# Designs tried in a protein design run: designed miniproteins, single chains, continued (4). Part 64

Each design is a single chain, and the fold is of that chain. pLDDT is the mean over its residues in the fold that is shown.

## One batch from the design tools (miniprotein)

Design m14343
Fold by ESMFold2-Fast:
Structure m14343 (fold): chain A 91 residues (1-91)
Amino acid sequence: SKIEELRKLLEEARKLAKEKKLEEALETLDRALQVFSELSDEDQLELLPEVKETLEYLLEEMKKLGADKELIEGVERGLEALEKLEEELKK
């Protein structure tokens, strides 16, 4: 299922970040966000916490590794977009 695919991609992104493979982690995160966008509103609301936690984890790892400011700002904008989505889905 797409939910299982999303969870695997989120897990892979975290593992790659732990291994300091930042570029691969961000590419995997981008694929995860694509799968997430294809989910129903109900499934997006259910999985949103897992997606947000993964972005927050990657952001912390990126800052520890001294990643480029543009990449950090990209992930921060992603988190802001997810927070807005959560507010809309909870209405």
Scores: mean pLDDT 86

Design m14344
Fold by ESMFold2-Fast:
Structure m14344 (fold): chain A 63 residues (1-63)
Amino acid sequence: SKEEELKKLKEELRKIEAERLKNGEWTKEQLERIMKLSIEIHEIEGSEVSVEEIRNHYLELLK
């Protein structure tokens, strides 16, 4: 179901956030994965921000 898919995506996001809290900064791999997860969550739930805004936010952090 969409609810089960969303739960899995949010769990993966929490996992990556926990890794950042340990390291104090984002790795390129973590930022790219979070960007993809955030876009997938947005496509399932919808949100006030566009996919382009999500993508651009994480691309700025990769600089």
Scores: mean pLDDT 72

Design m14345
Fold by ESMFold2-Fast:
Structure m14345 (fold): chain A 90 residues (1-90)
Amino acid sequence: MKKKVLVAVDRETAERLSPGQVAAQLTAASILAIADGAEKVINAGVVTPEELRELIEKEKPDVVYLVGASPEMEKIAREAGVEVVSLPAL
């Protein structure tokens, strides 16, 4: 099965971090997705819940890796039928 992964940071979480920390978290999440068997990784960067919904509809990923995800963002991904991997912001 071709495993397609979308990687994103919640915008509210990103506002608490420096640009370098946001880049590091997105890079770490992308590396983790590849280690977990992703054949294609889409780095969405910093997203709102609305942008996440639009990206899931457009890209149709199998799994979404969310850094600093709110319950609302996790719910959006699950309701769209995609697996959610929630990662803490470090």
Scores: mean pLDDT 80

Design m14346
Fold by ESMFold2-Fast:
Structure m14346 (fold): chain A 111 residues (1-111)
Amino acid sequence: SAVRAAVETVVTGTVDALEIIVTGDTSGASAAGLGLAEQASAFAKSKEEQLERLREITLSALRSIAHTYGVPLSEVARLAREEIEKRLDSLSPEAQEAAKRLIEELEKLEE
């Protein structure tokens, strides 16, 4: 579906940006991931602040998808959570911790 494709695009960028922020490794990163990491760093100097900014950007993008396609935010949050969970084991331990925190916020939006 168009909604699923849009969510997958946002999740890919977010996951790549998480890895860049926590490891500094841009190897294999998407252009979207590089751009999101740069945007996060524009507002914060610490890794923790950059991760918080990335979370805000990601949630805003998911809300925009819900609005654009006229679907419940709970559905978009569920699709995003499922997509992050599929990628979790491929991430560094530090990025996994940040991704799990995002999963917890998405679970709250599914209620």
Scores: mean pLDDT 83

Design m14347
Fold by ESMFold2-Fast:
Structure m14347 (fold): chain A 76 residues (1-76)
Amino acid sequence: AEEERRRLEEEVRRDIETASQHLANGDLDGAAEAFRRAAEKYEELANVPGLPPDVQARYRQKAEEARAGAENLRAV
């Protein structure tokens, strides 16, 4: 449903904003956790039925970027 998609989009925006705040404060663990949550939300968005292929691809790309960000921060 559209409400589910909008909720996930809001949640992922908050997770990305939270990650940015943690990075600004030097909290790498907090940033990694926020990026991990964002990646999970983007994967859920990519699996929403009825999305155009290009929209699904963008969500998957964003999930990969967020996951990579979390892994890089945890490796520090």
Scores: mean pLDDT 82

Design m14348
Fold by ESMFold2-Fast:
Structure m14348 (fold): chain A 67 residues (1-67)
Amino acid sequence: SMSKEFLERERELVERDLERFEEEAEGEELERVEELRERLEEGADPIEISIELGVMELERAVRKVFP
């Protein structure tokens, strides 16, 4: 079982990661990051949100290398 302290820490980490990603986000990326933030606020699993954000970060990295 995940402790409340563990989930709170994971939530804080994901919130920081979302904030950093949002700094460069425009259009579709901004919409998707806002949806992830909303889901997190509604009690979504922070680990699940972290995985989805990681996929978006990978997609962004690929676009920067292969524009």
Scores: mean pLDDT 82

Design m14349
Fold by ESMFold2-Fast:
Structure m14349 (fold): chain A 62 residues (1-62)
Amino acid sequence: SMAELQAQLLALAEQQATAEALSKVGPDAKITVERVDDRTVKVTATLGDKVVTVTKTLPALP
């Protein structure tokens, strides 16, 4: 179903955003994942005074 596909794409976006945030801050960073809406995920990586936020928005499905 389209909902299952959207959920899988959102999960992949979370993985990609997490990897990107960790690459910027470091592997020991604390990761916080927030689903902003049905198509948007926000990942925040914190390590000491370093804070990086990566936001991924999926395209609208037909």
Scores: mean pLDDT 82

Design m14350
Fold by ESMFold2-Fast:
Structure m14350 (fold): chain A 70 residues (1-70)
Amino acid sequence: SAELKRAEEELKRAEEEYRKKSEELHKEFLEEAAKAKTHEEILRLIGELLRRLGDELDVVLALRQRVKAL
């Protein structure tokens, strides 16, 4: 169906965006971690990275569930 095809294309785009954002967030983390002076700063950066990656992953998982339901 046209709806299924559109949903699959949207999922493919979301997975590609997730890969790009994951690479970007990892690069940002490494740059900021190199500037960190305390363990507390590093732990905060790790927490922020995991939170942001989780938010982006939730979008992909929601779209995968939608495609599976169609």
Scores: mean pLDDT 85

Design m14351
Fold by ESMFold2-Fast:
Structure m14351 (fold): chain A 61 residues (1-61)
Amino acid sequence: EPVVVDFDPSSLTPEQLAELQRFLDELDAEMRRLLAEGVPEEEVQERFLRRLKEHYDRLRA
């Protein structure tokens, strides 16, 4: 597995890791719903990446 230096989950506190897991679970549920409704995969991917980036930006700020 290639080592990614810029993001390491082990650098997060237990509280931050729990928050990230909860966020990812909610995001996954939303993506699955959109796909089931026939939203194009490309659009769902764009929304996913945007929300994920916003979350990481908040954690790093």
Scores: mean pLDDT 71

Design m14352
Fold by ESMFold2-Fast:
Structure m14352 (fold): chain A 80 residues (1-80)
Amino acid sequence: MEIKVTLPNGEEVSFEVPEEISREEALEIIRKFLEKLLDKETAEKILKNVEDELSDKEKISAEELEYILEIIKDIAELLK
């Protein structure tokens, strides 16, 4: 499944992922996405919140990952 997210700067980022992705792989994608949008300190703070939210899950759906990436994008716009 391809996940596409349009960044606040108009750039489109896409990730090719299976229908279900491991928590570790999902967090790695989220980390890379955060580092692309935000400074390291802010990215680490948001990543901790996402890790807490996913703490009860071994895998997430591609749809859940897409939703998380869209929320991160919205947060990045607010931190402008």
Scores: mean pLDDT 79

Design m14353
Fold by ESMFold2-Fast:
Structure m14353 (fold): chain A 67 residues (1-67)
Amino acid sequence: SSLEAKFEELQKRLAEMIRAALEDPNVPDSKREALREAAQLMTEMLQSGKVTPEQIARIEELLEKAG
C-alpha cells in the first residue's frame, strides 16, 4: 500500500541519517534527539504493526528537523 511504501522509505532515510550522525561528532544535540525520537516511534510502529498517516507525518517532521 501507499502507507507501507512511505514507511519503508522513511525507515531507509532514518537508518542513513543515524549512520551519518554516528560518523559526525559535530551533529547538534537537537538533531540527535530528533533522530532518537524518530527511531523510538518507528520501533513502536514495527512492534504494533500499525502504520497511520499521523505517525508517518510525525516521523517526516522529525527527519526534517534532523536534516
Scores: mean pLDDT 84

Design m14354
Fold by ESMFold2-Fast:
Structure m14354 (fold): chain A 64 residues (1-64)
Amino acid sequence: MTEEYEFTVTFGGREKEVKITITELPDGNYLVRYEATDLETGEVVRGEVVVSTEGLGIMHAASA
């Protein structure tokens, strides 16, 4: 099942709107996708990471 969250954060003196989408994977891990929009410039940064529930392991899903 997919859950979506949106919030505003301040980083480096700038406000960013962050959208996070969390998708539960069949193996019990979570695929976390994010989209961060700089509210001053409109620049958008996207990324994704797989979060393991075992040992708090985080794997980056970016292409090698």
Scores: mean pLDDT 69

Design m14355
Fold by ESMFold2-Fast:
Structure m14355 (fold): chain A 98 residues (1-98)
Amino acid sequence: SDELKRYARARVLDEALDLFAALTGPAGRELAALLRRLYLDPDDPEAAARAEALLAAHRAEVEAAIEAAVAATLPLAEAVGKAKSKEEVDALLAAFRA
């Protein structure tokens, strides 16, 4: 279902952003919050402008942390893409966090 696919994608992105935030300082944590905001509203011009400014100021650290977070969550993304319920998605996320 489209609802399940949206739920699964949102949960995986949340895990990737949590890992990204853990790999970065205050600027990266602010960027993670802005990226969550942009995920919900892609047309938020204030969030987009602030995220772009933080990316420009901290590019090397941010790019390395994003690459690491994406690589770490890719197997989870593939597994939840095959899930048949929200409960199965949540179980896969719990296993990933363990």
Scores: mean pLDDT 82

Design m14356
Fold by ESMFold2-Fast:
Structure m14356 (fold): chain A 80 residues (1-80)
Amino acid sequence: MEPDEAEILLALAQISLAIGDYENAVRLATEAIKVAEEKGDLPLAAQAYRVLADMYRGLGKTSEAEELERKADELERQAA
């Protein structure tokens, strides 16, 4: 299987988060969302939004995290 650019970006975001680089993790997750949406990969875009929401919750940005979760839920509904 050939990993998508968005999937690679999301994997890098998760690695950045694991090593404590949350600024880089947010940037990579945001880029993964853009690439996934451009390719119409709604399930991957939803996953990236959820990862980004978890990062924002960790930073105390709960309102932004809730908005990102709602976006993920909408994308998952469209993919079903």
Scores: mean pLDDT 79

Design m14357
Fold by ESMFold2-Fast:
Structure m14357 (fold): chain A 79 residues (1-79)
Amino acid sequence: SELEKLLEAGKFEEAEELIEKLPKEKQAEAYMKLAEAYLKAGKLDKAMEAADKAEELDPVLALPVLSRITLERMKAYLE
């Protein structure tokens, strides 16, 4: 879980470089983890960008994180 260590350390650029080197079958899940890490960091626009990449690879897998980002963006807009 080198990706998880990079995300926990806030090294998002290095995490994205690692994801690009992963097998295609693992990239969707990895972009979801990146999106969740950005969401946790409050970086909603970056979270959406990562989630969009996951959706392009696997729309069904990306649904939970896309829903969470949408809700957090809606909350930020209302408050």
Scores: mean pLDDT 82

Design m14358
Fold by ESMFold2-Fast:
Structure m14358 (fold): chain A 62 residues (1-62)
Amino acid sequence: DEVPALVEALSSPDPEVVRAAARRLYELGEAAVPALRELTSSPDPRVRTLAQLILREIARAR
């Protein structure tokens, strides 16, 4: 399971790393949902927003 590494990558200062991690989490779909749900409570507003957007796209794509 690559989800923990991808979650960490969302906090990267490198925008290319963040974009790749977000895309991969979306591709994993339901397997990423528990970790993304936890990120919606992150103190980092950037991470919270990314997690919310990815969760919305996963739910819509089902």
Scores: mean pLDDT 81

Design m14360
Fold by ESMFold2-Fast:
Structure m14360 (fold): chain A 62 residues (1-62)
Amino acid sequence: DRARAEALIARGRELVAHGRKLIDEGDKTGDRKLLLKGIGEVLRGIGLIFEAGLLLGESLPV
């Protein structure tokens, strides 16, 4: 489903952007927990974008 794939890409991009901000804040404050949380959000965002790629391949096989 293209619409679902587009929504996952948008959400994934939001998570990557938010995670990057948390990483920057954690680095500046020395907060390891915040830094790890930011890394987790970036990885989750990448996972959603990857899942969207699979949905596009499934919905549009060529």
Scores: mean pLDDT 80

Design m14361
Fold by ESMFold2-Fast:
Structure m14361 (fold): chain A 90 residues (1-90)
Amino acid sequence: MEEKEKALARIRAFGERTLQRLIETAKYLLDDPEKIKEFEEWARKLFDKVLNEAQELAKKYSAEEVARHAVDLLFKASEELNKKMKYLLK
């Protein structure tokens, strides 16, 4: 349990730092306040989904397996965030 809690805490911390940096980048690159808000809301929702999925995995898998799956989830989330940013930058 302790190891799973630590893994989830690390996933959350990493995700929060990544999300903050991406929102700062969006504010810098996007001129439209509506586009910035859309990106921020979308990114926060995606982050929450990743964290919820990682928490659900922690019920069934070991800490190492949860960490491995979480890395995959974060990479997929990163690709979706990149795609959304490119769309909004048009």
Scores: mean pLDDT 77

Design m14362
Fold by ESMFold2-Fast:
Structure m14362 (fold): chain A 65 residues (1-65)
Amino acid sequence: SEEAKKLKLEVRELYEKAINDPNVTDEQLEEIKKLAEEAVSAIDNGDLEKAREYLQKIKELLEKA
């Protein structure tokens, strides 16, 4: 439960970073939004490993911006 809460917080923080970054394009933001939704879904289903994979993909997209 604590790990799930931490992962949800990380998803929220990364998404907030993305929407406030002027170098992130609308296309990149839409992809990040979809990955964030998939991460939250994985967390809610107890698949924390899959959630971490989605978080990693979001981080990689933010580094490319």
Scores: mean pLDDT 83

Design m14363
Fold by ESMFold2-Fast:
Structure m14363 (fold): chain A 81 residues (1-81)
Amino acid sequence: MSEEEKKEVIELLDRAGVLATIESPENAEKIASLVREAIDALNEGNYDEAMKKLEEAIKLARESGNQRAVELLEKAYEIVK
């Protein structure tokens, strides 16, 4: 992953976290925590852990009906993958 791709992923994750808090407070704290953990893993070069945290965040966002957050998280996942 390039530094430019990493910046794009972090921007997508930040936007997804904001949308989770705006559209549904249900699971917002858990989604935000998973997003932060994914960003930390990316900064450490641990892409496997970042993907795992993104998968968990996507699942929770889907369960809360936060479709816009899901779309941003899935875009981030495709770049990390």
Scores: mean pLDDT 80

Design m14364
Fold by ESMFold2-Fast:
Structure m14364 (fold): chain A 70 residues (1-70)
Amino acid sequence: MEEKLEKLKEAIKKIYEAKQNNDYDTMRKIVEEALKELDEKGRKALFKAVELINQGKSIDEAIEEAEKEL
């Protein structure tokens, strides 16, 4: 459980950094790579975090809401 959460947090942080740099191609590649390594709940959590990041929410809020999906 904790290892899965750590992997999810790492992916969210990398996606957030790519979004802040307006590097949408890198953001897409990070999402695709993370989705291959995550199970169904992890993928749902990742999609929730990406949605919040795209809405301009903070990284802390994106991580908190993603953790609720696990």
Scores: mean pLDDT 80

Design m14365
Fold by ESMFold2-Fast:
Structure m14365 (fold): chain A 57 residues (1-57)
Amino acid sequence: SQDRIDEIIRKAQEAKETGEVKLSLEELKELLDYLREQDVDQSELDFVEKLIEKVKK
C-alpha cells in the first residue's frame, strides 16, 4: 500500500540523516522495487542498495 511505502521512504530519509538503519531487508527490497517502477535517478537506487548491504552484514 502507499502508506507502507511512504513510511519506508521516511525511515530511509532518517537513515540518511542519522546513519542508523531502522529498516528491515524486506522493507529495503520493497523500496528498491518501488523506485525501479518510478522515474528516479540512479543515485537513489545506489543509496538503497548500499543500505541493503549494511543490513545484510
Scores: mean pLDDT 79

Design m14366
Fold by ESMFold2-Fast:
Structure m14366 (fold): chain A 79 residues (1-79)
Amino acid sequence: MDLIEEIEELIEKIKNEEIREYLEKAKEYIEKKEYEKAAEYLEKAYELASKDKSVEPELVLRIDILAGLAYIMAAVSKL
């Protein structure tokens, strides 16, 4: 899974500016290979998205999955 491409698609689909800012930060940290920080921003995006009724449930779940994947990438990068 291309994490950057998936985050870019979520940014295009989500209109809440604060969630979009957290997704942009997550993308920036993935590009820097700072996966733990990326996961933290994806978690922040998930918390806001889960409380925002304008965000489709599918998109909320996609953010959660990406946060989990970023944590896996962080663990692998420390090996």
Scores: mean pLDDT 84

Design m14367
Fold by ESMFold2-Fast:
Structure m14367 (fold): chain A 55 residues (1-55)
Amino acid sequence: MEEALKRAEEVIKRALSLGLSEEQAIDTAILTLLSQGVPREEAEKVAREALEKLK
């Protein structure tokens, strides 16, 4: 969980720095976590938690 959360934070920070919306940043983080074998339900939770920590 901690590793997935750190990756989601990194992906979201990068996406936001490129001018993507919060929704696009979450989608990018979800896709990244899915590619690493994280189930979609967990990837969605982790991506949203990472975004909330960055607000």
Scores: mean pLDDT 81

Design m14368
Fold by ESMFold2-Fast:
Structure m14368 (fold): chain A 69 residues (1-69)
Amino acid sequence: MLEEAERLIEEAQKLIDEAKATGDPSLYEKARELIEKALQLVKKLTDEGHYDEARRLLARIRELRAQLE
């Protein structure tokens, strides 16, 4: 779960970087989908009591979402 959330965040960052370089709107859409999946995993981590990991991942997700707005 933690590793999967980290992978999704890393993949979303790469898609955002590529979207900024190419201007391809489909890459931003894919990044949003990955961020949404990562948020679901962060919620599960919180439900399981992994608060420190969830908070760290949420901070990264917020940074990615700021790049999309």
Scores: mean pLDDT 83

Design m14369
Fold by ESMFold2-Fast:
Order: C-alpha cells, then structure tokens, then sequence
Structure m14369 (fold): chain A 82 residues (1-82)
C-alpha cells in the first residue's frame, strides 16, 4: 500500500525510521497508511495513523510507535482512525 508520513518537530532520521516501519506494516496489511507525527510544546510525540480499516490502522500505529520508542526518549501518544 501507499504510505504518507507528515512529520513536525522530529528529525529526518526519526521520520525515516517511522516511515520504514509503516511501509512494512502497510505491505503486511495490504493497505494504504497515512500518518502524522508531531512533537507538542511539552515534548510529547503525537502519532496519528489513518488507514481504510481499524485493523490496518492499529497494526501500523503499533509499528510506528515502536519505531519512535526505539529512536527517541520522548513519550508517545497514539491515535488511530480506521
């Protein structure tokens, strides 16, 4: 599936790690995935994942959150839309 990642307040290195994780999840689910990764004013990273099904969105969000946890020490908040 197609993967779109919009990143704000995170490094290109971290954004690329998230993109790779989402691309693998999208292939496994056979679905398109859209994600927004944004660091808020308190340093919390908000990850919002949207896919055509809730199952695909949850799978992608799980892998994206793991990539963020591995790449950064910031707290991660996850939102899914299916």
Amino acid sequence: GKVTVKAEGISDEVANQVRKALEEAAKKAGSDVEATVRRDANGVIDLTVKAPSLESAILAAREGARALQKATDAPVRVRVEG
Scores: mean pLDDT 83

Design m14370
Fold by ESMFold2-Fast:
Structure m14370 (fold): chain A 81 residues (1-81)
Amino acid sequence: DPLAAAADKIAEVLRKHGQEEVAEDVRRFLEDLAARGVKPSTAALAVSMRLIADTIEGRLSPEAAKAAVDALNEAMDAAGV
């Protein structure tokens, strides 16, 4: 499941940047999207938008946001999405 793999990878990266709360929120969000059968490409867009919003509101550093987006893209590319 590309969304489950992405959730784990993004959460790990965010935790390494000290963003435990955001990591858990993003993981749960992706797990919910996967459980609801949302297309991987649509879920990736939704997560990217959420990460941008968290960065603008000061809940996520730009460095952590970039690392999370990179992790998301790597997981999607590995899954052929």
Scores: mean pLDDT 81

Design m14371
Fold by ESMFold2-Fast:
Structure m14371 (fold): chain A 96 residues (1-96)
Amino acid sequence: MAPSVRKVVKKGDIKAGETIKGEVTLTNTSPEPATYTVHFVLKYKDENGNIVAKVVKTETVTLAPGETKTLSFEAKNIDKKDIKDAELIAVLTQAD
C-alpha cells in the first residue's frame, strides 16, 4: 500500500538567496512498522505564470507503530530572483 499525502509547511515570498526552513510531523497509525519517504518540494510560479515544482530535499524514515517523528529541513541554495506565491510542500510516500 503506497498512500501519498501532501502537506504545506510554508507559504509566502522567497527572496533570491534566502534560506527556507520547513518541518513536517509524521505519525505511523498502522499496527506495523512503516517506512516513509518525504520529498520536500518548492512550488512557485515562474515569470511566465507557469507552475514550477522542484524537489529540494528527500528523507527516508522508518517508524514503529504509533511512533511520531518531526522532520526538519533547511535550504540555502535558492539562486532565483525573488519568488512570489511560493509554497514548500511535503509529499509523503510509504514503501511496501
Scores: mean pLDDT 70

Design m14372
Fold by ESMFold2-Fast:
Structure m14372 (fold): chain A 81 residues (1-81)
Amino acid sequence: MEEDLRRLARIAAELLEENAKQGKRDPVTEAIALITLSVGLLAAKRLGDEETAEGFQKAIDAVSEGKYEEAARLLRELAER
């Protein structure tokens, strides 16, 4: 995985972990996380990195469902690949 994509995954994970600690949806943090993840997804697709693209898509889906802890876990696993 490109280092920049790994960095985006870590940043998004940290944002979502902080939001999960509060037990509430924060629409601003969610919007920032979704933008970060969308940039990562687009970049991975442009690079032909299907595994990384799938990882970002799964995280986007989890965030959209309010599953911040799951999204953060998926992003941590993605960054460690």
Scores: mean pLDDT 80

Design m14373
Fold by ESMFold2-Fast:
Structure m14373 (fold): chain A 102 residues (1-102)
Amino acid sequence: MLEEGKKLAKEDKLEEAVKAYEEEIKKNPNYAEAYYNLGLVLERLGKLEEAKEYYEKAIELDPNYAEAYANLGNVLKILEEYEKAEEYYKKAKELDPNFEKA
């Protein structure tokens, strides 16, 4: 199920990837990685507010999810919430020092 969503996203079948990840979340509602991956696909579809919501849910489920903080920061920057974006980038780097702000 998670693998199916990843495969569909890699094949640029983004709407199908969304449905695959939504099905995974329905079966495993506490699986932070599924929320994070759905956020990635939504971001690629330009659905930035929805991507933000799913990255926030991934962080709620796994507060140490450095990638989710970094990508939430990226989305917030595009949405012009610069101060919040900077806070989340700092958190990502605190959790994983190899993380870049960009």
Scores: mean pLDDT 82

Design m14374
Fold by ESMFold2-Fast:
Structure m14374 (fold): chain A 67 residues (1-67)
Amino acid sequence: MELAEKAIELAEEAKKLAEEAGDEEMVRQAENIIRAAKYAKENGDETVARVALKEAEELLKKAKELV
């Protein structure tokens, strides 16, 4: 799995959990990560993909604590 694809998957899971918890700020953060990861995937930007993956993993961990 490409780093960007994994970042998108984790960020989408975090967004779903944030929506269930009613955390609008976290939903926006997840949307921003998804956008950055999609950009990285389309442009082959490994640096952006690595940053997006790290942010997605951290956000998902926080989202799981809310639900």
Scores: mean pLDDT 83

Design m14375
Fold by ESMFold2-Fast:
Structure m14375 (fold): chain A 68 residues (1-68)
Amino acid sequence: GAAAREAERERLVERAERVIRAAKEFGNDEAIKLAQEAIELARKGELEEARRLLHEASDLTVRAHITA
C-alpha cells in the first residue's frame, strides 16, 4: 500500500544519508554521488533503482573502510 511504499522511501533516504556521512569521512566522492542519486530516485518513487544505487554506494563505502 501507499503507507508501506512511503516507509520504504523514508528508510532508503535515511540509509543513503548514513552512507553519505561515512563516505565524506573517507573522502569517497563516488560513493557520495551514488548515494545522492539514490536519494533523488527514492524521492521520485523509483524505489527499486534507488535500492540498487544505494547498495553500490554502500559497498564502495564499506570497501574503503575495510582497506583503510
Scores: mean pLDDT 78

Design m14376
Fold by ESMFold2-Fast:
Structure m14376 (fold): chain A 55 residues (1-55)
Amino acid sequence: SIEEKKEVILTFAEGAIEMGASGEDIIKLVEDMADEFGLSPEVKEELIKEIEKKL
């Protein structure tokens, strides 16, 4: 489902934050995974905004 795909992306992004990845690399990871999963631009923007709040 879309919700499961979002959860996977957020989990990987949070892991990257914990490992000390740069904000630019984390945002790129979210964008690349969202595109690979076929998520809409609106959902991708939502995920990026959620991750930016954690940076």
Scores: mean pLDDT 82

Design m14377
Fold by ESMFold2-Fast:
Structure m14377 (fold): chain A 55 residues (1-55)
Amino acid sequence: SRMEESRRLTEQARDALLAGDYESALRYATEALSLDPENEVARRLREAAENQLRS
Protein backbone atom coordinates (compact mmCIF):
# COMPACT_ATOMS: atom_id res chain seq x y z
CA SER A 1 0.00 0.00 0.00
CA ARG A 2 1.03 3.64 -0.38
CA MET A 3 1.06 4.04 3.42
CA GLU A 4 3.37 1.03 3.83
CA GLU A 5 5.70 2.37 1.11
CA SER A 6 5.72 5.79 2.81
CA ARG A 7 6.70 4.11 6.10
CA ARG A 8 9.61 2.23 4.49
CA LEU A 9 10.88 5.41 2.80
CA THR A 10 10.62 7.24 6.14
CA GLU A 11 12.90 4.62 7.74
CA GLN A 12 15.38 4.99 4.84
CA ALA A 13 15.31 8.78 5.29
CA ARG A 14 16.07 8.41 9.00
CA ASP A 15 18.96 6.01 8.31
CA ALA A 16 20.40 8.41 5.72
CA LEU A 17 20.10 11.37 8.12
CA LEU A 18 21.91 9.42 10.87
CA ALA A 19 24.67 8.56 8.37
CA GLY A 20 25.08 12.25 7.46
CA ASP A 21 23.76 11.67 3.92
CA TYR A 22 21.46 14.68 3.87
CA GLU A 23 20.81 14.58 0.11
CA SER A 24 19.52 10.98 0.31
CA ALA A 25 17.55 11.79 3.48
CA LEU A 26 15.82 14.67 1.67
CA ARG A 27 15.04 12.46 -1.35
CA TYR A 28 13.56 9.62 0.72
CA ALA A 29 11.54 11.95 2.96
CA THR A 30 10.15 13.82 -0.07
CA GLU A 31 9.07 10.52 -1.68
CA ALA A 32 7.45 9.40 1.59
CA LEU A 33 5.43 12.64 1.73
CA SER A 34 4.34 12.27 -1.91
CA LEU A 35 2.77 8.92 -0.91
CA ASP A 36 1.40 10.10 2.46
CA PRO A 37 1.20 13.92 2.84
CA GLU A 38 0.13 13.51 6.50
CA ASN A 39 3.28 11.60 7.49
CA GLU A 40 4.54 13.89 10.26
CA VAL A 41 7.77 11.91 10.81
CA ALA A 42 8.71 12.23 7.12
CA ARG A 43 7.90 15.96 7.22
CA ARG A 44 10.24 16.48 10.19
CA LEU A 45 13.01 14.44 8.54
CA ARG A 46 12.68 16.51 5.34
CA GLU A 47 12.93 19.73 7.38
CA ALA A 48 15.99 18.42 9.24
CA ALA A 49 17.73 17.43 5.99
CA GLU A 50 16.87 20.78 4.36
CA ASN A 51 18.26 22.70 7.36
CA GLN A 52 21.54 20.77 7.19
CA LEU A 53 21.87 21.40 3.43
CA ARG A 54 21.10 25.15 3.84
CA SER A 55 23.67 25.57 6.60
Scores: mean pLDDT 88

Design m14378
Fold by ESMFold2-Fast:
Structure m14378 (fold): chain A 55 residues (1-55)
Amino acid sequence: SELQKLADELVLLINENPEKAAELKSELEEIQQLVEEGKYEEAKEKLKEIIEKLK
């Protein structure tokens, strides 16, 4: 799925930039909560924002 592809990209970027990922911890937790709540469209938008920040 598109959400899974974005999640995989996020994991790669976190591994490449762990210090930057630590600064975005609260936003990463928000994405996890959205996924757990089944708000996949909101989770995708937030994932795109975080991916852009980690680039």
Scores: mean pLDDT 79

Design m14379
Fold by ESMFold2-Fast:
Structure m14379 (fold): chain A 67 residues (1-67)
Amino acid sequence: MREVAEEALRLYREGQREEAAQLLADEIRKRGSSAPVITALLEVGRELGLYGEAQDLASEALRLAGL
């Protein structure tokens, strides 16, 4: 979970927002649950000082996952 969240935020920092959101959406679909993916994303985002960006990315990933 943390590894996927860290990779998504790395992609976001590199300007690859669409790829970051898609990575998270794919993980949500694979697990059949958004809660563990979104929790890890927000936790890592908070640690990196990117909490607001993590919230925006979470919203986009949920939309792409059909939620």
Scores: mean pLDDT 84

Design m14380
Fold by ESMFold2-Fast:
Structure m14380 (fold): chain A 73 residues (1-73)
Amino acid sequence: TATVRLVVTATPAGATVLIDGVSVGTTPLDKDLTLAAGEHDLVLEKAGYERVARRITIVDGETVTLDVTLTAA
């Protein structure tokens, strides 16, 4: 397992953040997460907007930062 700081912002705010299909919070998000080290799928979802999918790499003690502009669907 690895503990990382996850910082996610989106325009507009209020997007749900999912890691491996599990909700971890909503944007703006700044929290520590403990996950298996290695690659994970991060998804941003907001009603009326296109889903954003990103592959993230989890390394113990690192910060994962994402800033995403959402596109209206």
Scores: mean pLDDT 84

